# Designed miniproteins, single chains, continued (2), part 77

Each design is a single chain, and the fold is of that chain. pLDDT is the mean over its residues in the fold that is shown.

## One batch from the design tools (miniprotein)

Design m6666
Fold by ESMFold2-Fast:
Structure m6666 (fold): chain A 86 residues (1-86)
Amino acid sequence: MKELEEQNKKIEELFKKTLELYDQAERASPEEQDELIRKAMEEAAKAVGLGTGGKEDEYIEAFKRMTLEEQREAAKHAKEMAESLL
């Protein structure tokens, strides 16, 4: 039971961190915005990996195959999805 609680808290923390990184990106310079968006996507991938039982690497690789424009678009959609799930 405690292990499941710790896992759920970690997933929630990762999604919360993802949302915070997106909020920072909205206020950042274009150069910093791209970096923050990538970090947000990585944190979201880790959260998904924990939720799915260890497929985080697969999601990270998918993000790496995206162009910067696609990453920005995906990041905005991921934020909206995270907000709807939390």
Scores: mean pLDDT 68

Design m6667
Fold by ESMFold2-Fast:
Structure m6667 (fold): chain A 100 residues (1-100)
Amino acid sequence: MLSKEEQLVRLLARKMGFSEEEIEELLELIKKKNIPLEHVYLISALDTNRDKKISIEDLLKALEVPEEEREKVREIILELSKNGKELTPKEALEVLNRLS
């Protein structure tokens, strides 16, 4: 049986265009790293184009990172970003997890 929280994550991930396999991987990541559902909601909201790509600048803006910490946060993002321009939702959740 799915918990209410698992059902919400599945709904959000399907809305973002995740495959069923990617949804299971996302749920396992959330469970293993104790990722808050608020982070999943934030990433879903930032994927406005539904292309599973999160802009680095949109993420930094949403996190309201102070200028003095922006360089450090940007370094974490660039370590996780494969192309240095954008993050996958899974990579964006990992950024939020490292900052919490």
Scores: mean pLDDT 73

Design m6668
Fold by ESMFold2-Fast:
Structure m6668 (fold): chain A 107 residues (1-107)
Amino acid sequence: GPVPPVSPEEAREAVDRAEENFEKGNYAGFSGSVLVASLSEDPEVQGRVHRLLGRASFDMGDPARAARFFEESVRLHPSPQSLRNLGRAYAALGDDERAAEAYRAAA
């Protein structure tokens, strides 16, 4: 089969670095780490990458883009964090019904 572009360990380390860089506001380090992690075939790593991109989009004032990233995060790897973030994005868009469904799923 084709050789994966990154190892599972490199992909996990890259998404961990992306989370750390995001929390520190190091957007250059964040972008580089997200790019490496995005080469992973692991649904958990891909879900975490989409959650981080959703958080960044929300922080930039784009809840519609954030909702799309969080929807993909939930599709790839459901987590309470992604579901709560999805609920927050839907609430920011005025979609109270979908927000309530996402928050309920996160409980």
Scores: mean pLDDT 89

Design m6669
Fold by ESMFold2-Fast:
Structure m6669 (fold): chain A 72 residues (1-72)
Amino acid sequence: EEEQEIIEKVKEAAENLMKALDETRKGVKPDELKKYREELWKIINSIPDEELKKQAIEAANKVVKEYREKLK
């Protein structure tokens, strides 16, 4: 159950990163992208379980892929 909450937070951080990428196209400062990337990696790196960490990375990759497809 707590694993699901961590995965959800990773998905949210990945979605925020993709939204920041879209906003950068509109003139938002690049420094915000660095903050979102660091936040995502901090969450992933805080996961002590290697299997859960892999699931979190896969979840983030899926969010990025789906968001990029929508932006095309």
Scores: mean pLDDT 74

Design m6670
Fold by ESMFold2-Fast:
Structure m6670 (fold): chain A 112 residues (1-112)
Amino acid sequence: SEARKLFAEGKYEEAVKLIESKPEPTVEDLELAANAYYKLGDYDKAIEWYRKIAEQLDGEEATSALLEAARIAYKKGDYDKAIELVQEALERNPDSKYAEELKAFLEEIKKK
């Protein structure tokens, strides 16, 4: 895709602009936008787009997106948001392959 090409070339602002102009972005577009905003240092937008992935998908893909959003919230110092996202991921899929990682991360965040 053109968005993937722009991202690969380091043109993150152009990539998100193209994706935001699409009436029906693909899952790849949502992932590219989340990662591009992260590369641009816009952590709030990165979290927002990972949440969009979690809203459109189920199972392991949704859990992975929520875990990535939680890590970004933690990096930003928003520990309450990181806790919310980890708890949501565990509630949606308690038997996820990420469950042990999510539980360990939750304990780490609670110590801050």
Scores: mean pLDDT 89

Design m6671
Fold by ESMFold2-Fast:
Structure m6671 (fold): chain A 83 residues (1-83)
Amino acid sequence: SAALQQAQALAQEAARLEAEGRELLKQPDKDSIIRGIGLVLRGIGLAYQAGLLLKSESEQTRQQLADQVTAQGAPAAGAALAG
């Protein structure tokens, strides 16, 4: 479905943003930490939107996508997607 395709795209972007944010959070400077927090929060927002698009899909489909995102190193996005 178009909704599933859009949700998958949002979920992948969410995973990318969280991964980038987590790398910035490893840096010692405050600017990198603040930027890292911002990227993680943006990723969570996109994952939440992906979950909303999947509201009409099976819970299993939504959980599978959440598990995939978590496996990619984006556990916060995965949790937001799962609901």
Scores: mean pLDDT 88

Design m6672
Fold by ESMFold2-Fast:
Structure m6672 (fold): chain A 90 residues (1-90)
Amino acid sequence: HMEEENKKLEEWKKKVDADYQALRDELTRIGEEVDPELAQRLLDSLDALHKRYKETIEKDKKKAGLAGTIYQMGLIAIREEARVELEKRR
């Protein structure tokens, strides 16, 4: 009962942290190769998004599904902004 819910939450947290690190690494590379100011803005947005996700699930585990959806939408938005800005600078 509670143990299976905790295992699913831990697997989801691991995925969220992995997705966060992967995008953070991509944005860091953009800063090194293309535009440090763009990379910093996107990193700040990513860090804020990740912080809100963690704070939401720590305060109310019942909101984990909604928090996860908002987090994934935010990741897609950050990736699309990075892609558009990179194409514009080519």
Scores: mean pLDDT 79

Design m6673
Fold by ESMFold2-Fast:
Structure m6673 (fold): chain A 67 residues (1-67)
Amino acid sequence: LTDEQLRAVRDAAAELAARDPDASVAALVTETDLPSEVISGAVKLANSVRPSDTVADVAAALDEILA
């Protein structure tokens, strides 16, 4: 995955978390136009930093990776 793809998933996750902080990572697939392979790769990277079951967790983990 590129940094640009990771930022796209992070921004989408942050936007979804702002509406519903309890939304599961499945919301990234249903609520965004991002490719499923990019989403799955980014979620796996997020889980390597911390358990990431919600979009809020994914956004926070990817923010740490991109900092």
Scores: mean pLDDT 82

Design m6674
Fold by ESMFold2-Fast:
Structure m6674 (fold): chain A 87 residues (1-87)
Amino acid sequence: MEELREAVRRAAEGAARQAMELAARGEEVPADSVSGERAAVAETLDAAVAANAERMARLAEAEYERTGDPRYKAAAEAARALAEEAA
């Protein structure tokens, strides 16, 4: 269980970092990347799900403030909804 929680945490951090790097280069962030994170997180323990979703929401909100790209706003809303659902 702990190894699974750590793997999900690392995957969420990796995806968030990749999204930030794409945004920094002005590239499009795939909307379904957040959906994929949501699916992966939803298959784990509630605590790990809530923690990963909350982190993703925060990062997406920061990127939306930086870029104004509505995809980040949608990603933040989806991740926050998942965090509230899991918490």
Scores: mean pLDDT 59

Design m6675
Fold by ESMFold2-Fast:
Structure m6675 (fold): chain A 89 residues (1-89)
Amino acid sequence: SLVSLKEQLLSASSVKEAAKIVASYLESSPTSKYTDAFLLALEVAKSKKFNPQAFLTELSVELSPSLNTPEVTKAFMRFNLEVLNILGN
């Protein structure tokens, strides 16, 4: 659930750990709420003061085997746009 994802993300001590948590969640909990999961992860990363670009990079690495489905790809593209918005681009 998204509640479980949020709890795990709040306990993450690094950008890499947060990225692994998101990737594990998507693999173990197939859901049409992929966009919600990514946006939740971004909000938690911001609250923990993780660098948004570093988080995007680590998430790309951890998700690369799973970015072959249209639903995950679309959700990740939305996440990318939100990161660019935070960076002022």
Scores: mean pLDDT 74

Design m6676
Fold by ESMFold2-Fast:
Structure m6676 (fold): chain A 62 residues (1-62)
Amino acid sequence: SDAIRRFLEKYGLPYVPELSDEQRERAVRLIAEELEKAGLDRATAEAFARHEVARLQAELRA
């Protein structure tokens, strides 16, 4: 979807179904940093970010 494409572009990631390990870790770090700015602790932010990136990858593969 266009929303997923814009989200990936926001974090400097290509609009592809398969992200490399480095691209996934970069996305997780960037999302976690954004969540920490919103007041989440680091561990919770990182866990949420990993879940969100996995969800988006699954949507792109479907």
Scores: mean pLDDT 71

Design m6677
Fold by ESMFold2-Fast:
Structure m6677 (fold): chain A 100 residues (1-100)
Amino acid sequence: MEELEEIFRKLAEKYGLTDEQVQKALELFRELLKNPDLKPEDIKNPELATGPAFTLAVALYAYYLKKKGEIDVDELAERYGVPKSQIEALIKEIEELKGE
């Protein structure tokens, strides 16, 4: 978990996210881990349901699911409104940052 948060921080720096956006995205990622069926409309803070912080949180969650063998990129793309190609590209960047 701590390792994924470090990778997320590096990715966020590359994409120019503020410390506040990083914190909010990590909070969303932790919420997705607790509630796998979480829908965008169930997110209490609407600002977390869009933008680069949201996209990175969804990608980090997708990477986590891939490592568990539970990933469905098409389902995640449809549910969260993030393009499949963008999720796949961000997963690849996370893997590269891990030296995979």
Scores: mean pLDDT 74

Design m6678
Fold by ESMFold2-Fast:
Structure m6678 (fold): chain A 129 residues (1-129)
Amino acid sequence: MPRVLVVDEDPDMVERLIAALREALPDWIVEGMYSGEGAVRYLELAEEAPDLILVDMFFPGLDGVELIRRAKELYPDAKLIALVARERDSEELRRRALEAGADEVFVVSKPMTDEDIERLIALVKELLA
């Protein structure tokens, strides 16, 4: 079964995205990680490659750009969307995410709006087409 991994330190964000992804992609395995360090460990130990990774850019003690780089090094064929909170958005951060291997950068409100969810799910479906 195809796999999507959601990585964010905010459990409300992870749980909301998991619910939306499970409704949009009912045949997919949807998993959440609540820390950058946990995500790195998950990716290093995974026997099956994720097909999609949604990753927030901001974790205590870990650069989100480094997490993107590590994920694409381990699974170059996985699609990766970098999630950037609006208040932390910058052209430099978006550029760094893309250079690290993100396929797309998606700017979100925190708390995430229903419009953000709908737009992100549309992007996911397009990216997986």
Scores: mean pLDDT 81

Design m6679
Fold by ESMFold2-Fast:
Structure m6679 (fold): chain A 62 residues (1-62)
Amino acid sequence: MPRLVDVDEVRELYRKMLDPEDAAIAEEVLDEAIARYGRLVTEAVYVEMRDRILERLQAAKG
């Protein structure tokens, strides 16, 4: 999608790439985004979601 990102597609990618514990953290952030913005989000919102997922994953390891 040129301007919109499907949060459900991002969820499936993270489930494939991350272990189950990390995928659960990512899923929580994605569910928050869906609740606030809906399933289709702008690229800017996607970048914010990705950064938040990375921050939570780093916090869980530290």
Scores: mean pLDDT 78

Design m6680
Fold by ESMFold2-Fast:
Structure m6680 (fold): chain A 84 residues (1-84)
Amino acid sequence: STEFTVWVYDPVSGKTKPATIVAEDQAGAEWLSKALVGKTAPTIYSGVVGYIFNGKVLDIEGHVVGTAVDPSFNGGLVLLPPDK
């Protein structure tokens, strides 16, 4: 399994946190590598590139790219760092 850390906005708490995601396959690993944690946490939530839904991480097109390790991020929005 390939693990990645990405930025996730939690709509319940209104906070952005790093989350650990296990890639579903090679395409998921490539997608997640682009969404890796940058040094600066996003403060604006308009840059959504994916979602955490029922423990699965989906891209904006609805493809499963991975599984969230922490269930507290269910319903979270996956963000690209400001510095891509």
Scores: mean pLDDT 66

Design m6681
Fold by ESMFold2-Fast:
Structure m6681 (fold): chain A 62 residues (1-62)
Amino acid sequence: STHAVARVVEDFEATEPDELSLKKGENVFVTEVLPDGRWRVVTGDGRSGLVPASKLEILQEL
């Protein structure tokens, strides 16, 4: 289940295979919060991966 809808507040470029590159202004679904400060997200077009929480702003908790 999804935990939240979040907006990307700053561009992020993936450097690891499990990370997802995102552009500022994209909306994503947060599905998992990791203890290392990264969140697993899914985009509306089906892409998924880990992103630093600092790049995201929660719009709505689910």
Scores: mean pLDDT 83

Design m6682
Fold by ESMFold2-Fast:
Structure m6682 (fold): chain A 84 residues (1-84)
Amino acid sequence: AKASLLAQGETLLDMGEIAKDQGSIGQVLHAVGYTLLGMADPAKREEYERKSQEYLEEAKKLDPEMGKRGEKAVEAARAAAEKL
């Protein structure tokens, strides 16, 4: 479970980096990725949650509707990770 969350979080960060020219989509991918990394590593959860929120706020600034979808994606990712 923990190793899977790390791999998924890292993949989403890589996808966000590749998609950084896609504006708000790249920001949302980073936000979800950091949320999963925080769930995988409780010792760094506060740091990763802060990064997730920073990316989510940038997504909202670029596209408010994508920001709302990003908030739901982060919430869904957190809920799914808690079931593991």
Scores: mean pLDDT 80

Design m6683
Fold by ESMFold2-Fast:
Structure m6683 (fold): chain A 92 residues (1-92)
Amino acid sequence: SELEARRAEIAALAAEAEAATGEERRRLEREAALLLAEEMLRKLAEEKGLEYAKEKGRELAEEDRRAALAAGEPELGEMAVRAIEEALRKVE
């Protein structure tokens, strides 16, 4: 599904960032997550409109948090949620 694909991309970029050094790693993790969330919401807004994108963005954030917790990766879930929240502010 698209949700699974986007979540996997966020996780993959976060893992790639973890190969970087210290503080630089954390910065890359945040930037990658924000970029992916923004692109996701922008495309969704283009297809279904801004209000729908915002509503779905919030739903996806909740789903990602629950899925990450169930998978034993709560920090990745929180990173995804924060990225979606920041992307929602940037879109509107």
Scores: mean pLDDT 71

Design m6684
Fold by ESMFold2-Fast:
Structure m6684 (fold): chain A 88 residues (1-88)
Amino acid sequence: DEEALEEGRRRLEEDIRRGEEAERKNPEKAKKGREIGEELAELAKNASNFTPEMEEKAKEIEELLEKDEYVRQAALGLLARKVLELAE
């Protein structure tokens, strides 16, 4: 569905923008968020052989993202950028 794909792309672009705003408003927390986003992206690459230890790590990351909006926005922005690059 073309409309669904377009909406998905717009949401990814919005997440990227929010990540950029987090970087501008709080560079230190945004840096932490990007580091967490990189870890989450690495976990996602191993989804076919996900271990219990990796699952536990993913849950820890989810908790960190919930605690701070700047960390969350920066991590989501990084992930959205990676997804958009792969879709190209």
Scores: mean pLDDT 79

Design m6685
Fold by ESMFold2-Fast:
Structure m6685 (fold): chain A 93 residues (1-93)
Amino acid sequence: AKETIELYRDMAEAYIRRALKYLSEEELKELVEEVDRIIEEALADSSVTGEELEERIREVIERKTAEVGAPEEARRLLLLAARYRAAALSIER
């Protein structure tokens, strides 16, 4: 489990680094913290489905990327990063 969690975290980090082309380090940090909070809250609530979690994550990424005027590529990279972070946190619990 530890090795898989580390792999997923590394994959998420790689996508976040690629997103630095479109967003500042501070903007990415704030977005990652908000996404992590959403994941933790969803994992603590047994009524929240994986589909609902993915929708909440997508909404946050879409809102934040629109606010900073980032292109579609940034949204795709951040959504991939969020999926790996969600997978890592889900296994860790």
Scores: mean pLDDT 80

Design m6686
Fold by ESMFold2-Fast:
Structure m6686 (fold): chain A 99 residues (1-99)
Amino acid sequence: ENDAVAALIYLMTEDEEAARLAASQNKLDEVAKQLETDRKKGIELKNEADRLVQEANEAYEKGDKETAIELYQRAADIYESLGDTEKAAEMKKKLEEVK
């Protein structure tokens, strides 16, 4: 990880290579922060979908088919956008059961 800085036989060149390595590390840190932000946003969307499923189940138990259909459809759309194809398929199955 860190001993590849061991062109440690420094060639007595200007700090150009050191500056290039520092710039590369800074870019990797920026990418890592972006990925973490995207991951947090995905967690928020997943929590929203999970909440919609619970509300849809409650609506279905109360006999409110129209509300249950809307909420299961919204949850399916969110799961599909997150790439959770298994959860999306589960919601589509619920839609067929409620119809």
Scores: mean pLDDT 72

Design m6687
Fold by ESMFold2-Fast:
Structure m6687 (fold): chain A 120 residues (1-120)
Amino acid sequence: MSKITKLLIAGAVAVAYHLATGASTDEALQKGAEVYKEIFGEEVSPGAIGLAIAFSKYLDLEGEEKIVADIVRELMLGKIKDPEVQALVDRAKAAATAGDEDALRQSLIELAKYIVEKAK
Protein backbone atom coordinates (compact mmCIF):
# COMPACT_ATOMS: atom_id res chain seq x y z
CA MET A 1 0.00 0.00 0.00
CA SER A 2 1.46 3.38 -1.04
CA LYS A 3 2.10 6.33 1.32
CA ILE A 4 -0.54 8.35 -0.60
CA THR A 5 -3.14 5.58 -0.06
CA LYS A 6 -2.40 5.52 3.71
CA LEU A 7 -2.65 9.35 3.94
CA LEU A 8 -5.96 9.33 2.01
CA ILE A 9 -7.38 6.63 4.36
CA ALA A 10 -6.52 8.97 7.26
CA GLY A 11 -8.18 11.75 5.22
CA ALA A 12 -11.38 9.69 4.93
CA VAL A 13 -11.33 9.25 8.75
CA ALA A 14 -10.81 13.02 9.22
CA VAL A 15 -13.77 13.87 6.93
CA ALA A 16 -15.96 11.22 8.64
CA TYR A 17 -15.04 12.67 12.07
CA HIS A 18 -15.96 16.18 10.82
CA LEU A 19 -19.31 14.88 9.47
CA ALA A 20 -20.05 13.07 12.78
CA THR A 21 -19.02 15.83 15.25
CA GLY A 22 -18.77 19.17 13.39
CA ALA A 23 -15.12 19.37 14.53
CA SER A 24 -12.79 21.96 12.95
CA THR A 25 -10.46 20.98 10.09
CA ASP A 26 -7.46 20.97 12.46
CA GLU A 27 -9.25 18.74 15.01
CA ALA A 28 -10.49 16.39 12.25
CA LEU A 29 -7.00 16.04 10.71
CA GLN A 30 -5.57 15.35 14.20
CA LYS A 31 -8.15 12.52 14.62
CA GLY A 32 -7.10 11.19 11.20
CA ALA A 33 -3.46 11.17 12.37
CA GLU A 34 -4.43 9.27 15.56
CA VAL A 35 -6.26 6.56 13.57
CA TYR A 36 -3.35 6.43 11.08
CA LYS A 37 -0.99 5.55 13.99
CA GLU A 38 -3.44 2.89 15.28
CA ILE A 39 -3.82 1.20 11.84
CA PHE A 40 -0.30 1.56 10.36
CA GLY A 41 1.88 1.78 13.51
CA GLU A 42 3.61 4.99 12.34
CA GLU A 43 3.12 8.68 13.13
CA VAL A 44 2.04 11.27 10.55
CA SER A 45 1.50 15.03 10.69
CA PRO A 46 -2.10 16.28 10.34
CA GLY A 47 -0.76 18.69 7.70
CA ALA A 48 0.47 15.80 5.52
CA ILE A 49 -3.06 14.31 5.55
CA GLY A 50 -4.54 17.71 4.56
CA LEU A 51 -2.03 18.10 1.70
CA ALA A 52 -2.80 14.57 0.41
CA ILE A 53 -6.55 15.38 0.32
CA ALA A 54 -5.93 18.73 -1.44
CA PHE A 55 -3.40 17.28 -3.93
CA SER A 56 -5.64 14.28 -4.82
CA LYS A 57 -7.99 16.72 -6.66
CA TYR A 58 -5.21 17.40 -9.22
CA LEU A 59 -3.85 13.86 -9.72
CA ASP A 60 -5.01 11.24 -12.22
CA LEU A 61 -4.85 8.47 -9.62
CA GLU A 62 -5.24 4.76 -10.50
CA GLY A 63 -5.81 1.49 -8.65
CA GLU A 64 -5.81 1.61 -4.82
CA GLU A 65 -5.08 5.37 -4.72
CA LYS A 66 -8.11 6.12 -6.94
CA ILE A 67 -10.42 3.85 -4.87
CA VAL A 68 -9.51 5.70 -1.66
CA ALA A 69 -9.48 9.20 -3.27
CA ASP A 70 -13.01 8.52 -4.62
CA ILE A 71 -14.19 7.61 -1.07
CA VAL A 72 -12.63 10.84 0.33
CA ARG A 73 -14.31 12.92 -2.42
CA GLU A 74 -17.70 11.26 -1.80
CA LEU A 75 -17.41 11.95 1.96
CA MET A 76 -16.45 15.60 1.32
CA LEU A 77 -19.38 16.11 -1.08
CA GLY A 78 -21.88 14.27 1.17
CA LYS A 79 -22.59 11.81 -1.70
CA ILE A 80 -21.47 8.51 -0.17
CA LYS A 81 -22.03 5.63 -2.66
CA ASP A 82 -20.67 2.71 -0.60
CA PRO A 83 -23.38 1.46 1.83
CA GLU A 84 -20.76 0.17 4.32
CA VAL A 85 -18.99 3.57 4.37
CA GLN A 86 -22.41 5.22 4.92
CA ALA A 87 -23.26 2.77 7.74
CA LEU A 88 -19.93 3.41 9.51
CA VAL A 89 -20.35 7.22 9.19
CA ASP A 90 -23.92 6.92 10.55
CA ARG A 91 -22.62 4.82 13.48
CA ALA A 92 -19.97 7.49 14.17
CA LYS A 93 -22.70 10.20 14.11
CA ALA A 94 -24.85 8.19 16.56
CA ALA A 95 -21.86 7.68 18.91
CA ALA A 96 -20.98 11.41 18.75
CA THR A 97 -24.61 12.38 19.51
CA ALA A 98 -24.58 10.00 22.52
CA GLY A 99 -21.22 11.38 23.76
CA ASP A 100 -19.72 7.87 23.48
CA GLU A 101 -16.11 8.67 22.59
CA ASP A 102 -15.05 4.97 22.64
CA ALA A 103 -17.82 3.96 20.18
CA LEU A 104 -16.91 6.96 17.98
CA ARG A 105 -13.22 5.94 17.96
CA GLN A 106 -14.14 2.30 17.19
CA SER A 107 -16.37 3.38 14.25
CA LEU A 108 -13.50 5.45 12.78
CA ILE A 109 -11.00 2.56 13.19
CA GLU A 110 -13.49 0.18 11.51
CA LEU A 111 -13.96 2.69 8.67
CA ALA A 112 -10.17 2.83 8.15
CA LYS A 113 -9.92 -1.01 8.21
CA TYR A 114 -12.82 -1.33 5.73
CA ILE A 115 -11.13 1.09 3.31
CA VAL A 116 -7.77 -0.79 3.68
CA GLU A 117 -9.51 -4.07 2.66
CA LYS A 118 -11.46 -2.40 -0.19
CA ALA A 119 -8.22 -0.89 -1.60
CA LYS A 120 -6.53 -4.34 -1.87
Scores: mean pLDDT 88

Design m6688
Fold by ESMFold2-Fast:
Structure m6688 (fold): chain A 66 residues (1-66)
Amino acid sequence: SAFDLALAVASLRSLRVPADKLEEARALLEQMRADPSRAVELARQLRTLDAPDGVSLEPLIAELFP
């Protein structure tokens, strides 16, 4: 749902991913945008990429979910 998408996106703004997985993260975010019904599932997959010293997803989220 739109609410699940909004909450999932908000929860991912602080997530950081390894630079070599940024393309995978983009693909998952694009899938969330295309099919909001999968937002919770796809956000869970994105969280498995979490790396505290990685690249912020915030700019990419701002690009894809303006």
Scores: mean pLDDT 83

Design m6689
Fold by ESMFold2-Fast:
Structure m6689 (fold): chain A 69 residues (1-69)
Amino acid sequence: EEIKKLYESLSPEAKFLVDAAIAAKRAGREDEYRELKQQAVDIMVKEQGLSREEAEKIIDAYIEEELKK
């Protein structure tokens, strides 16, 4: 429920980047993870009209929940 709500708040481009960031994190590619996460934040700011701080909180919450699986 919580994960679904967070994911639904993402634009299609942000969803792609967040999923890619999670894959990079699971593979131990921290540099790629940080870059993809930052790109997702930038897209959410542009597409959703969120502040960077708000976009980071949403993305961080979603990634944290997905990584708990």
Scores: mean pLDDT 77

Design m6690
Fold by ESMFold2-Fast:
Structure m6690 (fold): chain A 88 residues (1-88)
Amino acid sequence: MLSEEEKKQLLRRSADHLLAIATALGLADYEKGRERIDNMTPEELEAFIRELTAKLKEWEDEIRKQMKSPEELEAYRREVAERVAAIR
């Protein structure tokens, strides 16, 4: 079983990863988000993760409606992955 500290670190890592993706999509500011994450309780981190996950899913659904070809969607996904790598 994870200790309270280990659980908090895991939540922080998850929040950081989602924040990097959101930043790559232009939906968040990574540096400001990192400062917020560092000051969050485990409960706040779980809420933040849920909020970002929901927002990213809603955004993905919207972009999928606007993309006319699988090739355009794939090119966009590659661009996002490269931006995430550059942020982290």
Scores: mean pLDDT 77

Design m6691
Fold by ESMFold2-Fast:
Structure m6691 (fold): chain A 59 residues (1-59)
Amino acid sequence: MTREEKRRALYSKMTLEQLKGVKEALEGLIKESKNPKVQEEYRRDLEVVDEVIAEKEAA
């Protein structure tokens, strides 16, 4: 299982409120981090969180 698949599986088990909290935390980490590689990693995580939020809101 890839890192993205593992994160998607983890986020899929979270509530919508928990996912929104994770999104806010990731946005803060992106803003605070000055390392472009770390920022890109958090942005990919944020993309997965946004996808899972959209799926749960559509259900």
Scores: mean pLDDT 80

Design m6692
Fold by ESMFold2-Fast:
Structure m6692 (fold): chain A 91 residues (1-91)
Amino acid sequence: VESELKKKIEQLRKAVENGDVETALKLLDEISKLLKENDTPEAARQLGKILGLALKKNLEEVAKRLVDIINSLSPENQKIAAEAAKEEIEK
């Protein structure tokens, strides 16, 4: 059984892939609340990948919201997210 956070991150990835800004922003608000108790390396890595994808697709508002959320994570998880975003952009 997948966690609620994992499900919402997957939904966010699909919304970003489809350029669905409204759905992505709503999911980011929900994800930010869930991250308060689930600040994990895996969540950070997935959010970083989605940030890279949003930047490649020029979804500026989604990217800004993702940066704000990532900056609320632990320093270690912020680094994981930044590396994942860089790897996604370099593809």
Scores: mean pLDDT 84

Design m6693
Fold by ESMFold2-Fast:
Structure m6693 (fold): chain A 85 residues (1-85)
Amino acid sequence: MSDRFSRVSDSIRDASIQRYTSQGDDTSAQNSARGIDGVSRIIQDRISRNDTVGTQSYLSTMRNHAINVGDSQSASQLDQMIQSL
């Protein structure tokens, strides 16, 4: 899970930067990326502690970020990760 999540998190981060930068909002791009990095760090910590409930909650949060930035592939992968827990 951790390796798969890292790849998905990187994709969402890149999509977030591209979306806001394409709108001319570099500040929102950076703020969104930092938010995604923060949630990613929490998810990795929860996975390392075998906290299934906490992991599911934060994966759902990350899925919503993926949807908001138009990364439907990453959102689908996060849904699969949630269902596999």
Scores: mean pLDDT 80

Design m6694
Fold by ESMFold2-Fast:
Structure m6694 (fold): chain A 57 residues (1-57)
Amino acid sequence: GVDEANRRGDAAMAQLQALLARRGLTLQQWMDLATRDGVSSADVGRDVQALLDAARA
């Protein structure tokens, strides 16, 4: 259900934050860089998913 999808999203976000922290970045800093370039929130979401998929590989 929706709750399972939300939990997956929260876990993925925490994992992304941990990965970015290892590079000396926060999720907020990374998102600020993406949005500053005029990128839509949908494109930011796609970039997040691509980074998570790469991290899982």
Scores: mean pLDDT 65

Design m6695
Fold by ESMFold2-Fast:
Structure m6695 (fold): chain A 93 residues (1-93)
Amino acid sequence: SMSENIERLSNAIRQAGDDLHLPTRVIDKTINTGRQSLQDGNSLQQSIDKGTQVFYDTLTIDLRTMGLSDDVANSYATIMANKLRSKVLSLLS
């Protein structure tokens, strides 16, 4: 069901964020994006991809706001987005 998929995805993102020591604010936005995507009728895979994109965008903005250069912020956010996506997929397997 959609409710079960929302719970599974939300729990996987939260656990991945905890395991990777990622900021709660960024993880909360990622979870909300994934939930909305599933409610809009997108697949679990599409919702993971949308959530990961919002994670990347949000983390990049936060890092730039903290005074990191664009290149450093983009590089770090790319690495962390890839780690998050891989961990979420592993937890859903």
Scores: mean pLDDT 91

Design m6696
Fold by ESMFold2-Fast:
Structure m6696 (fold): chain A 65 residues (1-65)
Amino acid sequence: GMAAELAEKAGKLAVEAGGGSEEGKRYGMQAATLALSGRVEEAERAALKGGGEEAKRYARQAALE
């Protein structure tokens, strides 16, 4: 279903946003969770803590799915 597709995409984007590091993955997963909840601004803010502009872009994209 669409929810499962969104979860898979968010997870993949979180890993990419974190560059594969454990710290980056942690911040990316937080951003992905907020994005799945439709909380775009909070997702972007969380992504910026660990992954910078690229992570922010991925979090926004996931939230808009």
Scores: mean pLDDT 65

Design m6697
Fold by ESMFold2-Fast:
Structure m6697 (fold): chain A 55 residues (1-55)
Amino acid sequence: SSMAEEALELADKAGTKLVIEGKVEEGVALSREVIELVKQGKEQEAIDLARKALA
């Protein structure tokens, strides 16, 4: 779905930012949490989580 694609794209951007900042474990944890929310059909929550990490 378009929402799942948006959530994963935002998670990729946020995870990359965290890794560049030296926060590798936080980046991995964020990616896992976003994927889990998408698997549960909680696509809006996944988007919101990834957006918050990019702020």
Scores: mean pLDDT 84

Design m6698
Fold by ESMFold2-Fast:
Structure m6698 (fold): chain A 61 residues (1-61)
Amino acid sequence: GVGTVLRAVEDFEAKTPDQLSFKKPDELEVLGGGRGEMLLVRNLKTREVPFVPMRYVGALS
């Protein structure tokens, strides 16, 4: 849900302007969702706010 912190489980390289690259094990705070498999997050290391594919992120306990 919104405010949950997830961890990148794999490196990701952006392919579209609404995506940003991230690296395992970056921490990603959930800000929203609702674009198919994409999730709006804040990268806590870079402070960027990308859409990321949900399959690249896992729960941070």
Scores: mean pLDDT 73

Design m6699
Fold by ESMFold2-Fast:
Structure m6699 (fold): chain A 109 residues (1-109)
Amino acid sequence: MTEEELDHLARVLAETLRGLVEKYGEQEAIDIVTRAAREAAKRAGLSEETQQKVIDYLVEAVRAAAAGDFEKAYENMRKALEIVASEGEDKARRFLTAFWEELGRRLDA
């Protein structure tokens, strides 16, 4: 993944987190994102250590979005995506596809 692709995806996903917080509230959005990330990590074949780091940054991104700090939400989302990308292109693409599908499903509910 290019730096430009990571920047674009981080912004789009940070806006998605805002939508989840608006629809469900902070605590339910954290629960949704955590479950989506665990399922996506499992499908992508990420290690448990990588999965936990990704979840930690995603939770901080949700909390930042709930607080109205979208710059901090973007920064934490970007860090999560950098960790996913470090596992290689195949795993990163599998994670992002599964993660996006799960988040989109919850927003359309």
Scores: mean pLDDT 85

